# Designs tried in a protein design run: designed miniproteins, single chains, continued (3). Part 79

Each design is a single chain, and the fold is of that chain. pLDDT is the mean over its residues in the fold that is shown.

## One batch from the design tools (miniprotein)

Design m10736
Fold by ESMFold2-Fast:
Structure m10736 (fold): chain A 59 residues (1-59)
Amino acid sequence: SPEEEARSIADKVITGYLTRGIALNNQTRAAVIQEVKAKASDPVLAEKVANEAFDKAVA
């Protein structure tokens, strides 16, 4: 589904940031969301899913 696709992409993007030693903060949130939106088939759904995944990763 587009939601499962967006979640998979978000997890990969976030893991990539963490692996490179880049902190997940408000400054990097926009970059993560933009990357997920660029790679996903549904950019509106991707933005929502990316924000949810980012919030879980920083909690």
Scores: mean pLDDT 84

Design m10737
Fold by ESMFold2-Fast:
Structure m10737 (fold): chain A 78 residues (1-78)
Amino acid sequence: SAAAAEAEARVRELAERYRPEAEEIEELSKVDPEAAEKRYRAVAPAFYTEALLIRGTLTAEEVEALKAANEKAAEAAA
């Protein structure tokens, strides 16, 4: 659906916006784990809040499909 395509595009854009910070946190974790954790805790809530708002544009069927895919991935990792 158009809404799902738009939501996926927004999620990809969100990931791209936060990628430099995620990479900086990963590099920082190699030399200063405490500073990396502090930075992560400052950034993560904003990222997840925006992700949830984007997800709110999905239909119930699309939300169930994503949940099923996530459960399948978790089961494969176990």
Scores: mean pLDDT 70

Design m10738
Fold by ESMFold2-Fast:
Structure m10738 (fold): chain A 100 residues (1-100)
Amino acid sequence: SMMEELEKKVERTFKSIEETIEEAKRLKFEEKDDRSARTLLLTALHGAIELIKYLNENKAPKELKEKAYKHALKAIEEFREITGDEETAERYRKLLEEAY
């Protein structure tokens, strides 16, 4: 069904985001490459916001949007914890609220 396809897209997208965040942690903590780590983290946050917009365009049910919102919020918190950049994290939280 269309609903099962949207649910799978949410699951695959957040799996990809989690893998991107894990690679960013490796770059920051193992390779000491703060710049590349930050770039990957921002890419993950952009992907999360774009997924919310996609779900809105496809009239996804509220429950699926809420699930995606919680995953996106978790990614923003991981960005804040990894980078210590509270200002950028708060900016993306506002972008998430606007997209939702």
Scores: mean pLDDT 88

Design m10739
Fold by ESMFold2-Fast:
Structure m10739 (fold): chain A 94 residues (1-94)
Amino acid sequence: PLSKAQQMTQGIYISQTNQPDFINSLTGQQIDQMNQIIDDTISTSSRQNLSIDDSSNLAYQRASNILGQQTGDITGNIIRNTMDYSNQSRQRIQ
């Protein structure tokens, strides 16, 4: 089974409009790094009583900034798709 952060990252990957470019731009190491940043940020934000949407948006902004040092074109797509995925996941939980 995948962690919550891995499931959300999979959602970004799957929902990405330019999937081939997104897939090809990320190495396994970068995906692992992104998942770790997401997990750490969500855990920290949850302790501050932030919503899952706010925590996820912060996590993906941080991950996107790190990845954006290598692939600036992908940063905006990661943020947008993550926000969409977080909103969809929240609706499914309800």
Scores: mean pLDDT 52

Design m10740
Fold by ESMFold2-Fast:
Structure m10740 (fold): chain A 86 residues (1-86)
Amino acid sequence: MRAAELKRALELAEEAIRLVEETEKQLKQGGAMTDEMKEKLEKYRKRLEEILARARAGEVTEEDIREVERIKEEVEKFRKDIGEGK
């Protein structure tokens, strides 16, 4: 695997984890956290942490990078849907 791909995977996974944590914190502080939202965010975090651990071990694949990007997009969409829920 190329060093650039490994670096990208690490950066994406860390960004995605931060986004999940920020979203979770905002929902918790606003009292808007539901059990479904909590479960969904915990699922994303676990998956991202698994990919991050593999990336740190030098075992990340192109499919792992695509999955991190997909999770990041899903979290961003989830966050947008919450913000536009009027």
Scores: mean pLDDT 76

Design m10741
Fold by ESMFold2-Fast:
Structure m10741 (fold): chain A 87 residues (1-87)
Amino acid sequence: MAEKAEEIGYKGGKAASEAFGDATVGAGVGAVAVGVAEAIPEAAAVNGALGLGAGRGAKEAAKTEEERAEAERVEERGRELKEEGLK
């Protein structure tokens, strides 16, 4: 379900960002999920939710405005793809 995918993404994005001390790492994980959602419409809801969660988790670990902006971009795009995939 998309809600569980969002939670998994959140935990993964936050954990990756904390492990590497760089929120762009967690945002990058979310960006891969976003790319899958864009390439595979049938998987858009789940992968969009993963990207949304990962961006949100990475944003919490962000130390700079640049890191936060990358995380926000992934969060927003993931949200759009999740919404489109649920139609």
Scores: mean pLDDT 81

Design m10742
Fold by ESMFold2-Fast:
Structure m10742 (fold): chain A 55 residues (1-55)
Amino acid sequence: STLDILKLIDELLNMSEEEQQKKFDELYKATKNDEELKLVKQIKLVIESIRKLRG
């Protein structure tokens, strides 16, 4: 659900860069299809964009 995605983004933003990488590796391993894989990639891009904006 959208709420689960928003919670995941919030958790990721409170993690260190090393913890974020480990979490993304786990998420990639958990993907069952191309749609889920694309979603994980989109979330990663959002997190990276927010980091750039915050410095």
Scores: mean pLDDT 81

Design m10743
Fold by ESMFold2-Fast:
Structure m10743 (fold): chain A 65 residues (1-65)
Amino acid sequence: GAKEERLKELLRELARKNGYSDVTADVAFAELKEKGVPLEKAIEIIEEAIREGVPLSEAMKRITG
């Protein structure tokens, strides 16, 4: 759905900013889906991470912790 595509795009943007590949972003997306994280929550945290310069690893901990 549109929210899944938005989260994927945001994860890829954050991953690229941190020097990671799109594959790393897609794996992170799969992990969030498997853990049943609300897409809206994940989108908000990743958008904030992009704005504030928070690394992908730290953003993932904030979403899953």
Scores: mean pLDDT 85

Design m10744
Fold by ESMFold2-Fast:
Structure m10744 (fold): chain A 57 residues (1-57)
Amino acid sequence: KEGELLSRAVKALHDGDVEEAEKAAKEIESMPEEERTPVTLGSREQLKKFVEDKRKE
């Protein structure tokens, strides 16, 4: 479900869990087009940015 995925994404970002953030981003990318919303797409960008920034550490 979109809500479950977004909840997991927010928790991963809050906890600094890079592995879970990467997983959530990939799940959003693999979602059917009919389930993609501006919210899920925005969350994907946030997750990708977070993972990128953590990799720079």
Scores: mean pLDDT 71

Design m10745
Fold by ESMFold2-Fast:
Structure m10745 (fold): chain A 109 residues (1-109)
Amino acid sequence: SSAREEFERRAREAAEALREDAERGVELFAEMLAEAIASGHIEVAAEVLAERIEELLPEFRVEGRDAADMLRAIGEGLGAVLRRLGASEEAVERAIAAFQNAADRVEDK
């Protein structure tokens, strides 16, 4: 729970930064992912990231099927990055699944 709370705080901070400065927002998300890899909390960080992006997409007028497609694409891209950074295949699959679950939630709305 403490790891989840810290990643939720970091993801919220990164999302707020993204509204003002896209480069800084992306840097903060990248730092969060690097820490998740180092600490072994990739699955929790991916779930938090997927939930935060799900909440942000309507603010940019991306909803329904378009939001679902974007979440799936982000999940696949994140999976590729995590593999390159040496994450286990199990952690990669769980990270992709977190984004697929978020996509399924928004597609139904």
Scores: mean pLDDT 81

Design m10746
Fold by ESMFold2-Fast:
Structure m10746 (fold): chain A 108 residues (1-108)
Amino acid sequence: GLLLALNEIKKMLLEEKPIEERVEEISRVLGISKLEAIELLLEAIDLMLEGIDMLEKGEEPPSPLMALIVDMIKEILEEKGWSLEELRKKLEELKEELKELKEELEKE
């Protein structure tokens, strides 16, 4: 589940695809609710933000998962020509949009 969510965050950052479409895809592929799919994406974003903090500090990844996340961050930075700060801002924006979508689904 988490690896799929990380890959979907990467796709959102590299491609201009609607957040709702990515939530639908994760929900469908994993057979989970849209709410659970949003929570999984939020977890993936938090892990990517942790990876950015590690790269800014020059720290070595403590696990194979964090090593994968750090490599994914480096790939995104190279492909988009972004700084770590620009990527952080994009991830925080995406996190806000996902939280807003979660709130709307919880009201219905």
Scores: mean pLDDT 83

Design m10747
Fold by ESMFold2-Fast:
Structure m10747 (fold): chain A 88 residues (1-88)
Amino acid sequence: MEELVERTRRAAERALRAAPTVAAALAARGEIEPMAPEELEAQMRRQAEGAVEKVRELAATDPERAREAAEQVEREAEELVRLAEEAR
């Protein structure tokens, strides 16, 4: 069960690393307002902490839903990494 929490944490870390590149690319295209790197990092860190806590709570009560939640976070991280690569 710790494995799902660690998987979620690692996915969240990948998303956090990709997010500044994606945000900069979107801002350059006029799709979002430019955001200070510190503000973006703070927002993404709060979201990452929330996701990890959610998976941990679900792991204690519903392992199948915990797995689904972890897989969702992993998919979201993969999408952010893909978008960051495309922005290069």
Scores: mean pLDDT 78

Design m10748
Fold by ESMFold2-Fast:
Structure m10748 (fold): chain A 90 residues (1-90)
Amino acid sequence: VPELIARLREAADRLVQALEDGNLDEALKSMREIIRILGELAERGVISPVQATAYAMRVLADVIAYEFGDLTVEQVRADLESILADVEAA
C-alpha cells in the first residue's frame, strides 16, 4: 500500500503542476491516474468505496472549477493535500 499512497501523491503533484502550466491534457491524465489509484486503495480496503467515490468527485469538481475560473491552483492544491492526509490517516 505505501507504493499506492506514494503514486497518489505523485499524481496529485503532477495535477497541480499541469494546472499551473495551463496544460489541460496533462491535468486530465493526472486526474484519471488519481481516480484509478483511489479505486485501487478501496479494493485493498485502505478506504471505503464511498470514500473513494467522494474523493474522486472532489478532484473532478476541483479541476472543472479551476478551468472555469471558480478556484485558484492554491485552492486545488489545498483540497488535494486534504484528501492525501485523509488517505494517509486511514
Scores: mean pLDDT 85

Design m10749
Fold by ESMFold2-Fast:
Structure m10749 (fold): chain A 97 residues (1-97)
Amino acid sequence: MEEFEELKEEYEEAMERAAELTKRANELLKKTGKLPERAIELEAEISLQTMRISIILKNKETITEEDIEELRRAIEAIRRANEELERVLEEAEKKLE
């Protein structure tokens, strides 16, 4: 089962999208002087889930089935946070015009 390698790929994609959204948030902050509170909360959630994934990957000599389940949940949480962050930024950008 190649599940662990698939999860690594999904994590990489999720983090790439998170980085793009962070750049977009920084541009909004530069134009308006503030970010929506929800955007700050979502960035914090992404950071927390990234920390959880890093702990599993760095501190385990062997990856357990429980670790794989935790990785999957953390990646899903990042993906969900990315989708909501994109919507929050889009609404804030609409109000700017």
Scores: mean pLDDT 82

Design m10750
Fold by ESMFold2-Fast:
Order: C-alpha cells, then structure tokens, then sequence
Structure m10750 (fold): chain A 73 residues (1-73)
C-alpha cells in the first residue's frame, strides 16, 4: 500500500495540478473506504473524475491504483 502511494505521487508530478489533485484524492478515498464499500466508492470516484474533465491517463492510473489498494485489503 505505501509503495502504491509513493508510485502514484511520483507519476502525479507529470500531470497538471487539476489531474494531480483529483488522482491523489481518488487514491486517498479508496484507502479510507471499507472493503464492503470499495466497489461503490471506486465507481463514484471514476464517475466524478470523468465529469470534472480529468485526463484519461490520470483516470486510468487512478483505476489501477484503486484496484491494487482493493486487492491489498
């Protein structure tokens, strides 16, 4: 989990401020979500990122990070 966070933060440095903040908030929300709510939280985060016009690259990285976090729980 800590390694996933560090990798996301390093990759986030290459994104715009808007995409970076959205990505970091998505990962933080996924970490705090109870295991039984992980799927609903994941879908809500992805829907919100798309609605806010976050880049496809940042959305894909958020998906990969959230899936890794869910698998580690």
Amino acid sequence: IEEVLKEVEEKAKTFSDHDRVALLLAVRSALGAPKEHAEKVRQAILDNMKALGVSEEAIKLAEEAMDAIAAAK
Scores: mean pLDDT 77

Design m10751
Fold by ESMFold2-Fast:
Structure m10751 (fold): chain A 70 residues (1-70)
Amino acid sequence: MTDKQSKDLGQKMGDDNSALGLQIAQKKGTDYGIQHLGNLTGQQAYQSTDNTQKQTLLQKTNDFSQKLKK
């Protein structure tokens, strides 16, 4: 799957299911893809009424990005 296809799919999935979007990015194994889909997840978390989910999703996104920056 190309980067564009992964990004487009991840964005649509992120809009409906942020966790699924992150899974797609993780499977791609690229820092760029994970960071991009993570941003979409963060935006959805910001609009969530669940404060715990908001913080968990943001931390998870940061952890994935940091682990792949090595």
Scores: mean pLDDT 52

Design m10752
Fold by ESMFold2-Fast:
Structure m10752 (fold): chain A 66 residues (1-66)
Amino acid sequence: SKIDELIERQVERVREALRQGASQAELNKLMVEGVNELIKAGASLDEVAALSQRMQDLVDEDQRRR
């Protein structure tokens, strides 16, 4: 679905930013932009929550490895 494609695209943006050593401010900006894009596309609250959780898990996992 379009929502599933948007989720994967936003998750990959966060992964790439983490690989480049992005700041907390840049990561927060990308996460907010990703959520806003899903809302504009008509995503449900559950779909928005799923994206938010996946992005946060990536950030937390990266921080744990440092």
Scores: mean pLDDT 84

Design m10753
Fold by ESMFold2-Fast:
Structure m10753 (fold): chain A 82 residues (1-82)
Amino acid sequence: MKVRLSEELRELFKHLTGKEVPEVLTVEELEELVKEVLSTITSEEDAEKIAEIFKELVSKKPDGSTITLKDLEEAVDIYENL
């Protein structure tokens, strides 16, 4: 399935990675991107676990859904409360 990134989420990822971020990508591409982004601000272990939670949350949405900063924050929140 493919998803759209919100403008806020794309800007955040661009800021953290220094790379251009596509508006539309596959869930697999998004998981890799989120892991890369999170690895700039946290440990590899935390980044991997948060990326897995985020993929699970995104995969529950319909194809073509817009993914927002709130979706990423939800994944982080779930991980921090484990």
Scores: mean pLDDT 81

Design m10754
Fold by ESMFold2-Fast:
Structure m10754 (fold): chain A 69 residues (1-69)
Amino acid sequence: GPAEEKARRVAESVRRLALEAGASEEEAQRIGDLAYEAYLKDPEAVDRAGVLLALGRVEEAERLLREAV
């Protein structure tokens, strides 16, 4: 549905941000998958994770997303 389509686009954006922050392809894919699940439960947590990724804090962003799912 529309929420899942939005979550997919958000997850892809988060994956790209993780790559730009220095994450490996494997790490970025994992973070993107977590962002998809997190967005469906707590979109605010995904916004916070995006800020952490913009600051290069990849491990903190992944941990926050994992806690949100």
Scores: mean pLDDT 88

Design m10755
Fold by ESMFold2-Fast:
Structure m10755 (fold): chain A 63 residues (1-63)
Amino acid sequence: GTEEGNQQRLDLARRVLDLLNQGESLDDAARKEGTSKGGLALMVGSSSRSDSSVISGLRSLVS
């Protein structure tokens, strides 16, 4: 992975998690941030595209 991209990846993860906390679905949150659920899955390194797996990966990135 690219070290220089870490800040932008973390910012995206935080924005998506904020939308989820507001009651948005993962698909809607991803779309609002200009990506897809599959794009988020790839960003968190998940082989699964399940909502639970992607959300867990996003939380791990920002912790």
Scores: mean pLDDT 77

Design m10756
Fold by ESMFold2-Fast:
Structure m10756 (fold): chain A 86 residues (1-86)
Amino acid sequence: AAALREETIRLFLEALRKIMEAAGVPQEDIDQYLERLRAYLLTLSDEELARLMSATLAAAEENKDQLAPEVIELLRRAYRLAEEVA
């Protein structure tokens, strides 16, 4: 379903925004980067998107102590939705 795919991408981009904000990246640079990344993500198949979510969540869990709990939760939700679509 297109709605689940869009929600997966939204949650993933929200998690990355929070990481970049915590790192002190200027809002305008975050907005430009995430818009480009969104365009790229839209070119991926559902299976490719699910693999990316899986890999990103695995990396985030390994670096759990360096990330806000809300970021991990957003990535977990994105992974679950991507797996449901794939």
Scores: mean pLDDT 85

Design m10757
Fold by ESMFold2-Fast:
Structure m10757 (fold): chain A 72 residues (1-72)
Amino acid sequence: SAAKQAEIDALLARLAELRRQFYDALRRNSPRAPQLAEQLARVALEVGRLVASPELLAETEQQLAAFVAYVR
């Protein structure tokens, strides 16, 4: 539906903003980077749940693993 697509689009926009903030924090060696990574993971999981695709869920899991690697 149009309403569900609008919700997904809003979450994707938020993901893009959080990703920008996360990479900025990472480049500046900011102690906020782990918190931003957690927020990215939460929003990515929300997108995965809304579309309920096994392939997208697998991609979400892979993205979360990459974020953990970046933050370590």
Scores: mean pLDDT 77

Design m10758
Fold by ESMFold2-Fast:
Structure m10758 (fold): chain A 75 residues (1-75)
Amino acid sequence: MLREIGEELLEGYRKFEEERKAGEKFSESVLEQARAAREVGEALLRIADGEDVEEARRRLEEIEREMKRRREEVL
């Protein structure tokens, strides 16, 4: 499950980057969401590869916290 979810997130990010290369223009908010999805996908793959679940959860919490901080800076 975690590996599949992580792979789906990274595949989604890859398709997003292909759309950007094709000339699709995205807002700063969408770009931030895509970056966060990539980071979450990478973290989930690390968990699937045997990383400590507690440590990985802490890492995901930090990613969410950083996303909230960046959203607040955009006012």
Scores: mean pLDDT 72

Design m10759
Fold by ESMFold2-Fast:
Structure m10759 (fold): chain A 73 residues (1-73)
Amino acid sequence: KSTEKLSMSREGDRLTLTFEFTNIEKDLEVEIPQLPGYELVDVRLNGEPVPIAPTVLVPAGEKAVLELVYRRA
């Protein structure tokens, strides 16, 4: 049973979306949300930078944290 939690933080023109996954039973393809007026500038999985792409693969496991950083365009 997979559990997902989303939190959001805004500092000026920067918006950070944090997805916390627990008890991930199989690899997940997470679609990166498109936010009007914002551009995606950084993506991190478990604190490590990953390539900016339309989707991010989150591997199965006990826990994963996906962080998406957007900047106002």
Scores: mean pLDDT 80

Design m10760
Fold by ESMFold2-Fast:
Formats: C-alpha cells, structure tokens, sequence
Structure m10760 (fold): chain A 100 residues (1-100)
C-alpha cells in the first residue's frame, strides 16, 4: 500500500540521515553544518508524515525523498568534496531500494 511505502521511505531516510550525521561527526565536520543536515532530515521526515496523512501518490513521496537527499548531498559535498561521488552512489542505491 502507499501507506506502507511511505513508512518504508521514512525509515530509510531516518537511517540514512543518522548514518550521514555519524560520518560527519567522525570526520569532525563543523557542528553548524551537521545541524543544517539534521534540519533537512527533520523537515523531510515531517513532509513525508504529512504526505502519508494526505494519502499522497508514490511519485509525490519519491519526490520528497529525492529533494531531501539532494539537499543533504549538496551540504555534505560542499564541506567534503572528496565524498561527493560515494555519497551520490549511496543515495542512488537507496532510491533504487525504495522503488523495489
């Protein structure tokens, strides 16, 4: 169901976001950058929870996830350009898993 799909999307985004934050802490990224990523994560999860309540389409849910991940990628890659490709590969893989 679309509700189950949205719950899966929320779970995947929560897990991915926390892993990114953990990686940034280990890399000693400035707290202000970590806070910016955390705000994007929280906002995207709230948008997904709202989409679930409003019975949004799978396409709309995927767009919310993609937009959130794109913002996380942009913020992290600006701070650590050396991780741009590996982070994009992780995002592409997560999106592929969600479409299954």
Amino acid sequence: SISEFTEKAIEYLETFGLLVIDAMEKLKVPQEVIDEIEEVRKKTIKELEKAKKENASKEEILKIVEDGLKKIHSIFSKERPEYEKSLQESIDYLLKLLEE
Scores: mean pLDDT 86

Design m10761
Fold by ESMFold2-Fast:
Structure m10761 (fold): chain A 90 residues (1-90)
Amino acid sequence: SLIVKDLEKTLEALRPYLTDEQIAELEKVIDRLKEVENGSPEEQAKVLKEAIDTLNEALLANPDVPEEVRKFALTTITRLKIERLLLENL
């Protein structure tokens, strides 16, 4: 999944700035997205919302994330939001 790959790349870019707990929460959400990849649109949309919320919370908790990395993470959040909207309108 392109979305899973984007999230994995985003986590790798954020890794130096996040706590071990925040990293574990993001890894858990990525694993859940992999599990629901062949699930219903409703299940996929729910887990996408969890991914969006988890990324937003991590960025808010870590103001020291460099602008370039923050911009990259925000772009990923935007892609997740678009995908969720598409799934909710099926």
Scores: mean pLDDT 86

Design m10762
Fold by ESMFold2-Fast:
Structure m10762 (fold): chain A 57 residues (1-57)
Amino acid sequence: LSPALLTGAGYQEVKARLGKELDRGYVVEERGDEVTVRFTETGEEITLPKSQVVLLS
């Protein structure tokens, strides 16, 4: 995984909304009001508004 920019742990697990479903992934980049999440199942990187991402802690 590329460095996660939201935490000092190196990467942070999140759930991000794809349509009405929440898929698990990791934040790999932060771009102002948006984050790029790499989804664990597919390996795809998708840029989403921060409002559509839930931090798992």
Scores: mean pLDDT 62

Design m10763
Fold by ESMFold2-Fast:
Structure m10763 (fold): chain A 84 residues (1-84)
Amino acid sequence: MEELVRAAEAALEAIEAKDYDKAIEAARRALDLARELGDLETAQALASAIVNTEGAKETGSETLHKAALDAAREALERARALAA
């Protein structure tokens, strides 16, 4: 639980900083942890965050950047709720 929350926090922080390589690495780590825990909803939010972050990195799209932030925030909220 703590590792999933920390990885999701790291992913969100990296997206906010536009450090997309770190964001993708952290989000992939969080995704693997969510899958291992059977938390499919958090895993889906993290997968969405990865896809939108990769798109924002490739295109510079503000829309994809916002979508990545929203997905990462949802994943973090879900991970925190599961840990509580």
Scores: mean pLDDT 86

Design m10764
Fold by ESMFold2-Fast:
Structure m10764 (fold): chain A 69 residues (1-69)
Amino acid sequence: SELERIKKEIERERPAIEAERERIREMLEKGKKILEENGLWNEKAEEVAEYIEKIIEGIDPEELAELEL
């Protein structure tokens, strides 16, 4: 099954996926700091940041496997 193959591949790549997720979180935090230091942090920027964090934190490897066709 294609889905089962993808799930096994995701489990195998789990450490790399978690590392990438953490890297994106760090980039997001650095971006927030830069925007705040330049007076560009506002309600809309906060909404976008929360949306990105929701995507990063809410993505289950199992859900990702199901999204791949």
Scores: mean pLDDT 66

Design m10765
Fold by ESMFold2-Fast:
Structure m10765 (fold): chain A 103 residues (1-103)
Amino acid sequence: KVEELAEKIEELFPELGERVRKYPDLSDAARFVLAAIEFGEKLGLSVEETAKAVVYLLKNKYGASDETILEIFEKGLEELKPVLTPEQYERAQKILDEVKKLL
């Protein structure tokens, strides 16, 4: 499940877990997108590397369709607009653009 993946990423970054807990109504899609942005940043991954890693996990490990992957990122990012800093939102939009190129 996308939720299980997001929870595993949160365990590696306690600050992300605290941030997600402030917004209990966030969907699994929003949690996954938030986790992907934050873990990629913490691990020093580029925008392109982050996009490739998350598409690989969703497509090859979880069997998600291209449609589902796009929906997760588009819906998740829309929900995260009031939660993300301007810098995180800019990075998230660049990750979405790279995800779209990989689908």
Scores: mean pLDDT 72

Design m10766
Fold by ESMFold2-Fast:
Structure m10766 (fold): chain A 87 residues (1-87)
Amino acid sequence: MKYRAVAAVAENGKILGIVTVEADSREEAVQKALEAARKLLGGKPIDEVRVAEADNYVDAVKRAIELAKEIGSQGKIGVGIGVFEVP
C-alpha cells in the first residue's frame, strides 16, 4: 500500500513552495513531507504544522495550501500537509 503527501510551506500568507512525497505508510509519507518542507525553509523553524486527510492528489494540494496559508496569515511559518492513499 502506498501513500502520497503534499506539503505546502507559507510565510506571511505567501506560499514559498509545495513538495510531494510517496511512502509505504501514511505516517512515513507525512514525515517525509515535513522533512522536505524543512529543506525548503533552509533550516528556519516551523511555527505550526497541520495535517489533513485527502481523497486524491488535487484534494491534497488544495488542503495543504489552505492549511499553510491559514497559519501563514497569522505571521507564522506554517506547513500544511494533505495525505492520501494510492491504490
Scores: mean pLDDT 84

Design m10767
Fold by ESMFold2-Fast:
Structure m10767 (fold): chain A 83 residues (1-83)
Amino acid sequence: ARAKLEQDYLNKLSSTEVKIEMGHQARENGDDALAEEIVNSIKDEEVQKAVREAMGAGASVEDMIAKARETLERLYKKEMEEL
């Protein structure tokens, strides 16, 4: 259970970072529709919301990644405490 949660956390973190980079690049290129589609592909609703709000506020890629990481880490710790 613990090893599975840790692996899922690491996989979600890596996937989310790639999606943030792609979404930011799409937004920089003026493709708001593609940026929204990429953000909507983030499966965790709290992470998706945090990234969407940061992107809408004009946050840097580093700030968006930091917000996503903070949200994922909080969720991971909560899951670990509920074991």
Scores: mean pLDDT 79

Design m10768
Fold by ESMFold2-Fast:
Structure m10768 (fold): chain A 57 residues (1-57)
Amino acid sequence: MSALEQAAEHIRRGIEAAKQGDFEKAREHFQRAAQLLRDAGLPQAADAVLATGEEVL
């Protein structure tokens, strides 16, 4: 599985957790997605993921 697929899955789970009021799990998922994107050489995408997390939290 690619880093992009793993990051996308964590973003989905983070959004679901936030909608359920589990903001701690949501933050963990967004942080994991951002780390995966940075490891893939996409720091701007990592920043976008964290911004999305701020929007849903």
Scores: mean pLDDT 79

Design m10769
Fold by ESMFold2-Fast:
Structure m10769 (fold): chain A 75 residues (1-75)
Amino acid sequence: MERKEGLLSQELIDKIEEVAELTEDPEVKKEIEEALKLFQNGELDERGKEAVEQTTKVVNATLAALKAKKAAAAA
């Protein structure tokens, strides 16, 4: 039987942790923590699935922006 553990991929967890380390915005940190809490509680109804999709978009956009800002500061 295939393992279905980890509603969050390890890559997504790593990205979330990286964003939390790089971001100084407490509102963004709160949104990330709320999303992680929803997945850990296993409450994936229609709203949970929407939160996963929204969190993935926010994390990817935020990580890209933070990396771009860091690269610009280094150049």
Scores: mean pLDDT 64

Design m10770
Fold by ESMFold2-Fast:
Structure m10770 (fold): chain A 98 residues (1-98)
Amino acid sequence: ALTATQSPSSVTVPAGGTATLTSNWSGSSGPVRVLWFRQAPGSDALTPVGEATTTGSSVTLTLSNLTEADTGVYYKLVIDEATGELVFGEGTTLTVTS
């Protein structure tokens, strides 16, 4: 079965800085599509922030030129394109300091 993880679980970055979120998976049968979503503090809504498709077992989302508006929880949806199996896992809590 498809299994996915994301690291780090939390990160704090100064304004203007860069954060890198790494998604890893195992048990895929074909190319994997990864969708990243941000949940703003106090919001129930998820906003798309990135997408990648790869034949590998990991992918990174790099967030650069960060501002306080980028603060939130970043979730991923990992999709095995061969089987249609998907995993929505734990997120990364990003805090951007002024």
Scores: mean pLDDT 81

Design m10771
Fold by ESMFold2-Fast:
Structure m10771 (fold): chain A 64 residues (1-64)
Amino acid sequence: GAAAEAAALARTQRYGDENLPAIKEAFKASKEAYDNTEGPLDEQLTKASEAGKEAFLKELERRR
């Protein structure tokens, strides 16, 4: 759920400044997916989680 995603992102932020841009992109993607998803709350949360995860992984890959 959203609380678990927030906790995971907070934990990752403790790894330092190199991860901060990826965390920010994950937050942006999650928020946009949540705001733009039509349907019940569980669908919005699922899409937000997936979008944030994809954005985070893309930023990490791009910075390697």
Scores: mean pLDDT 72

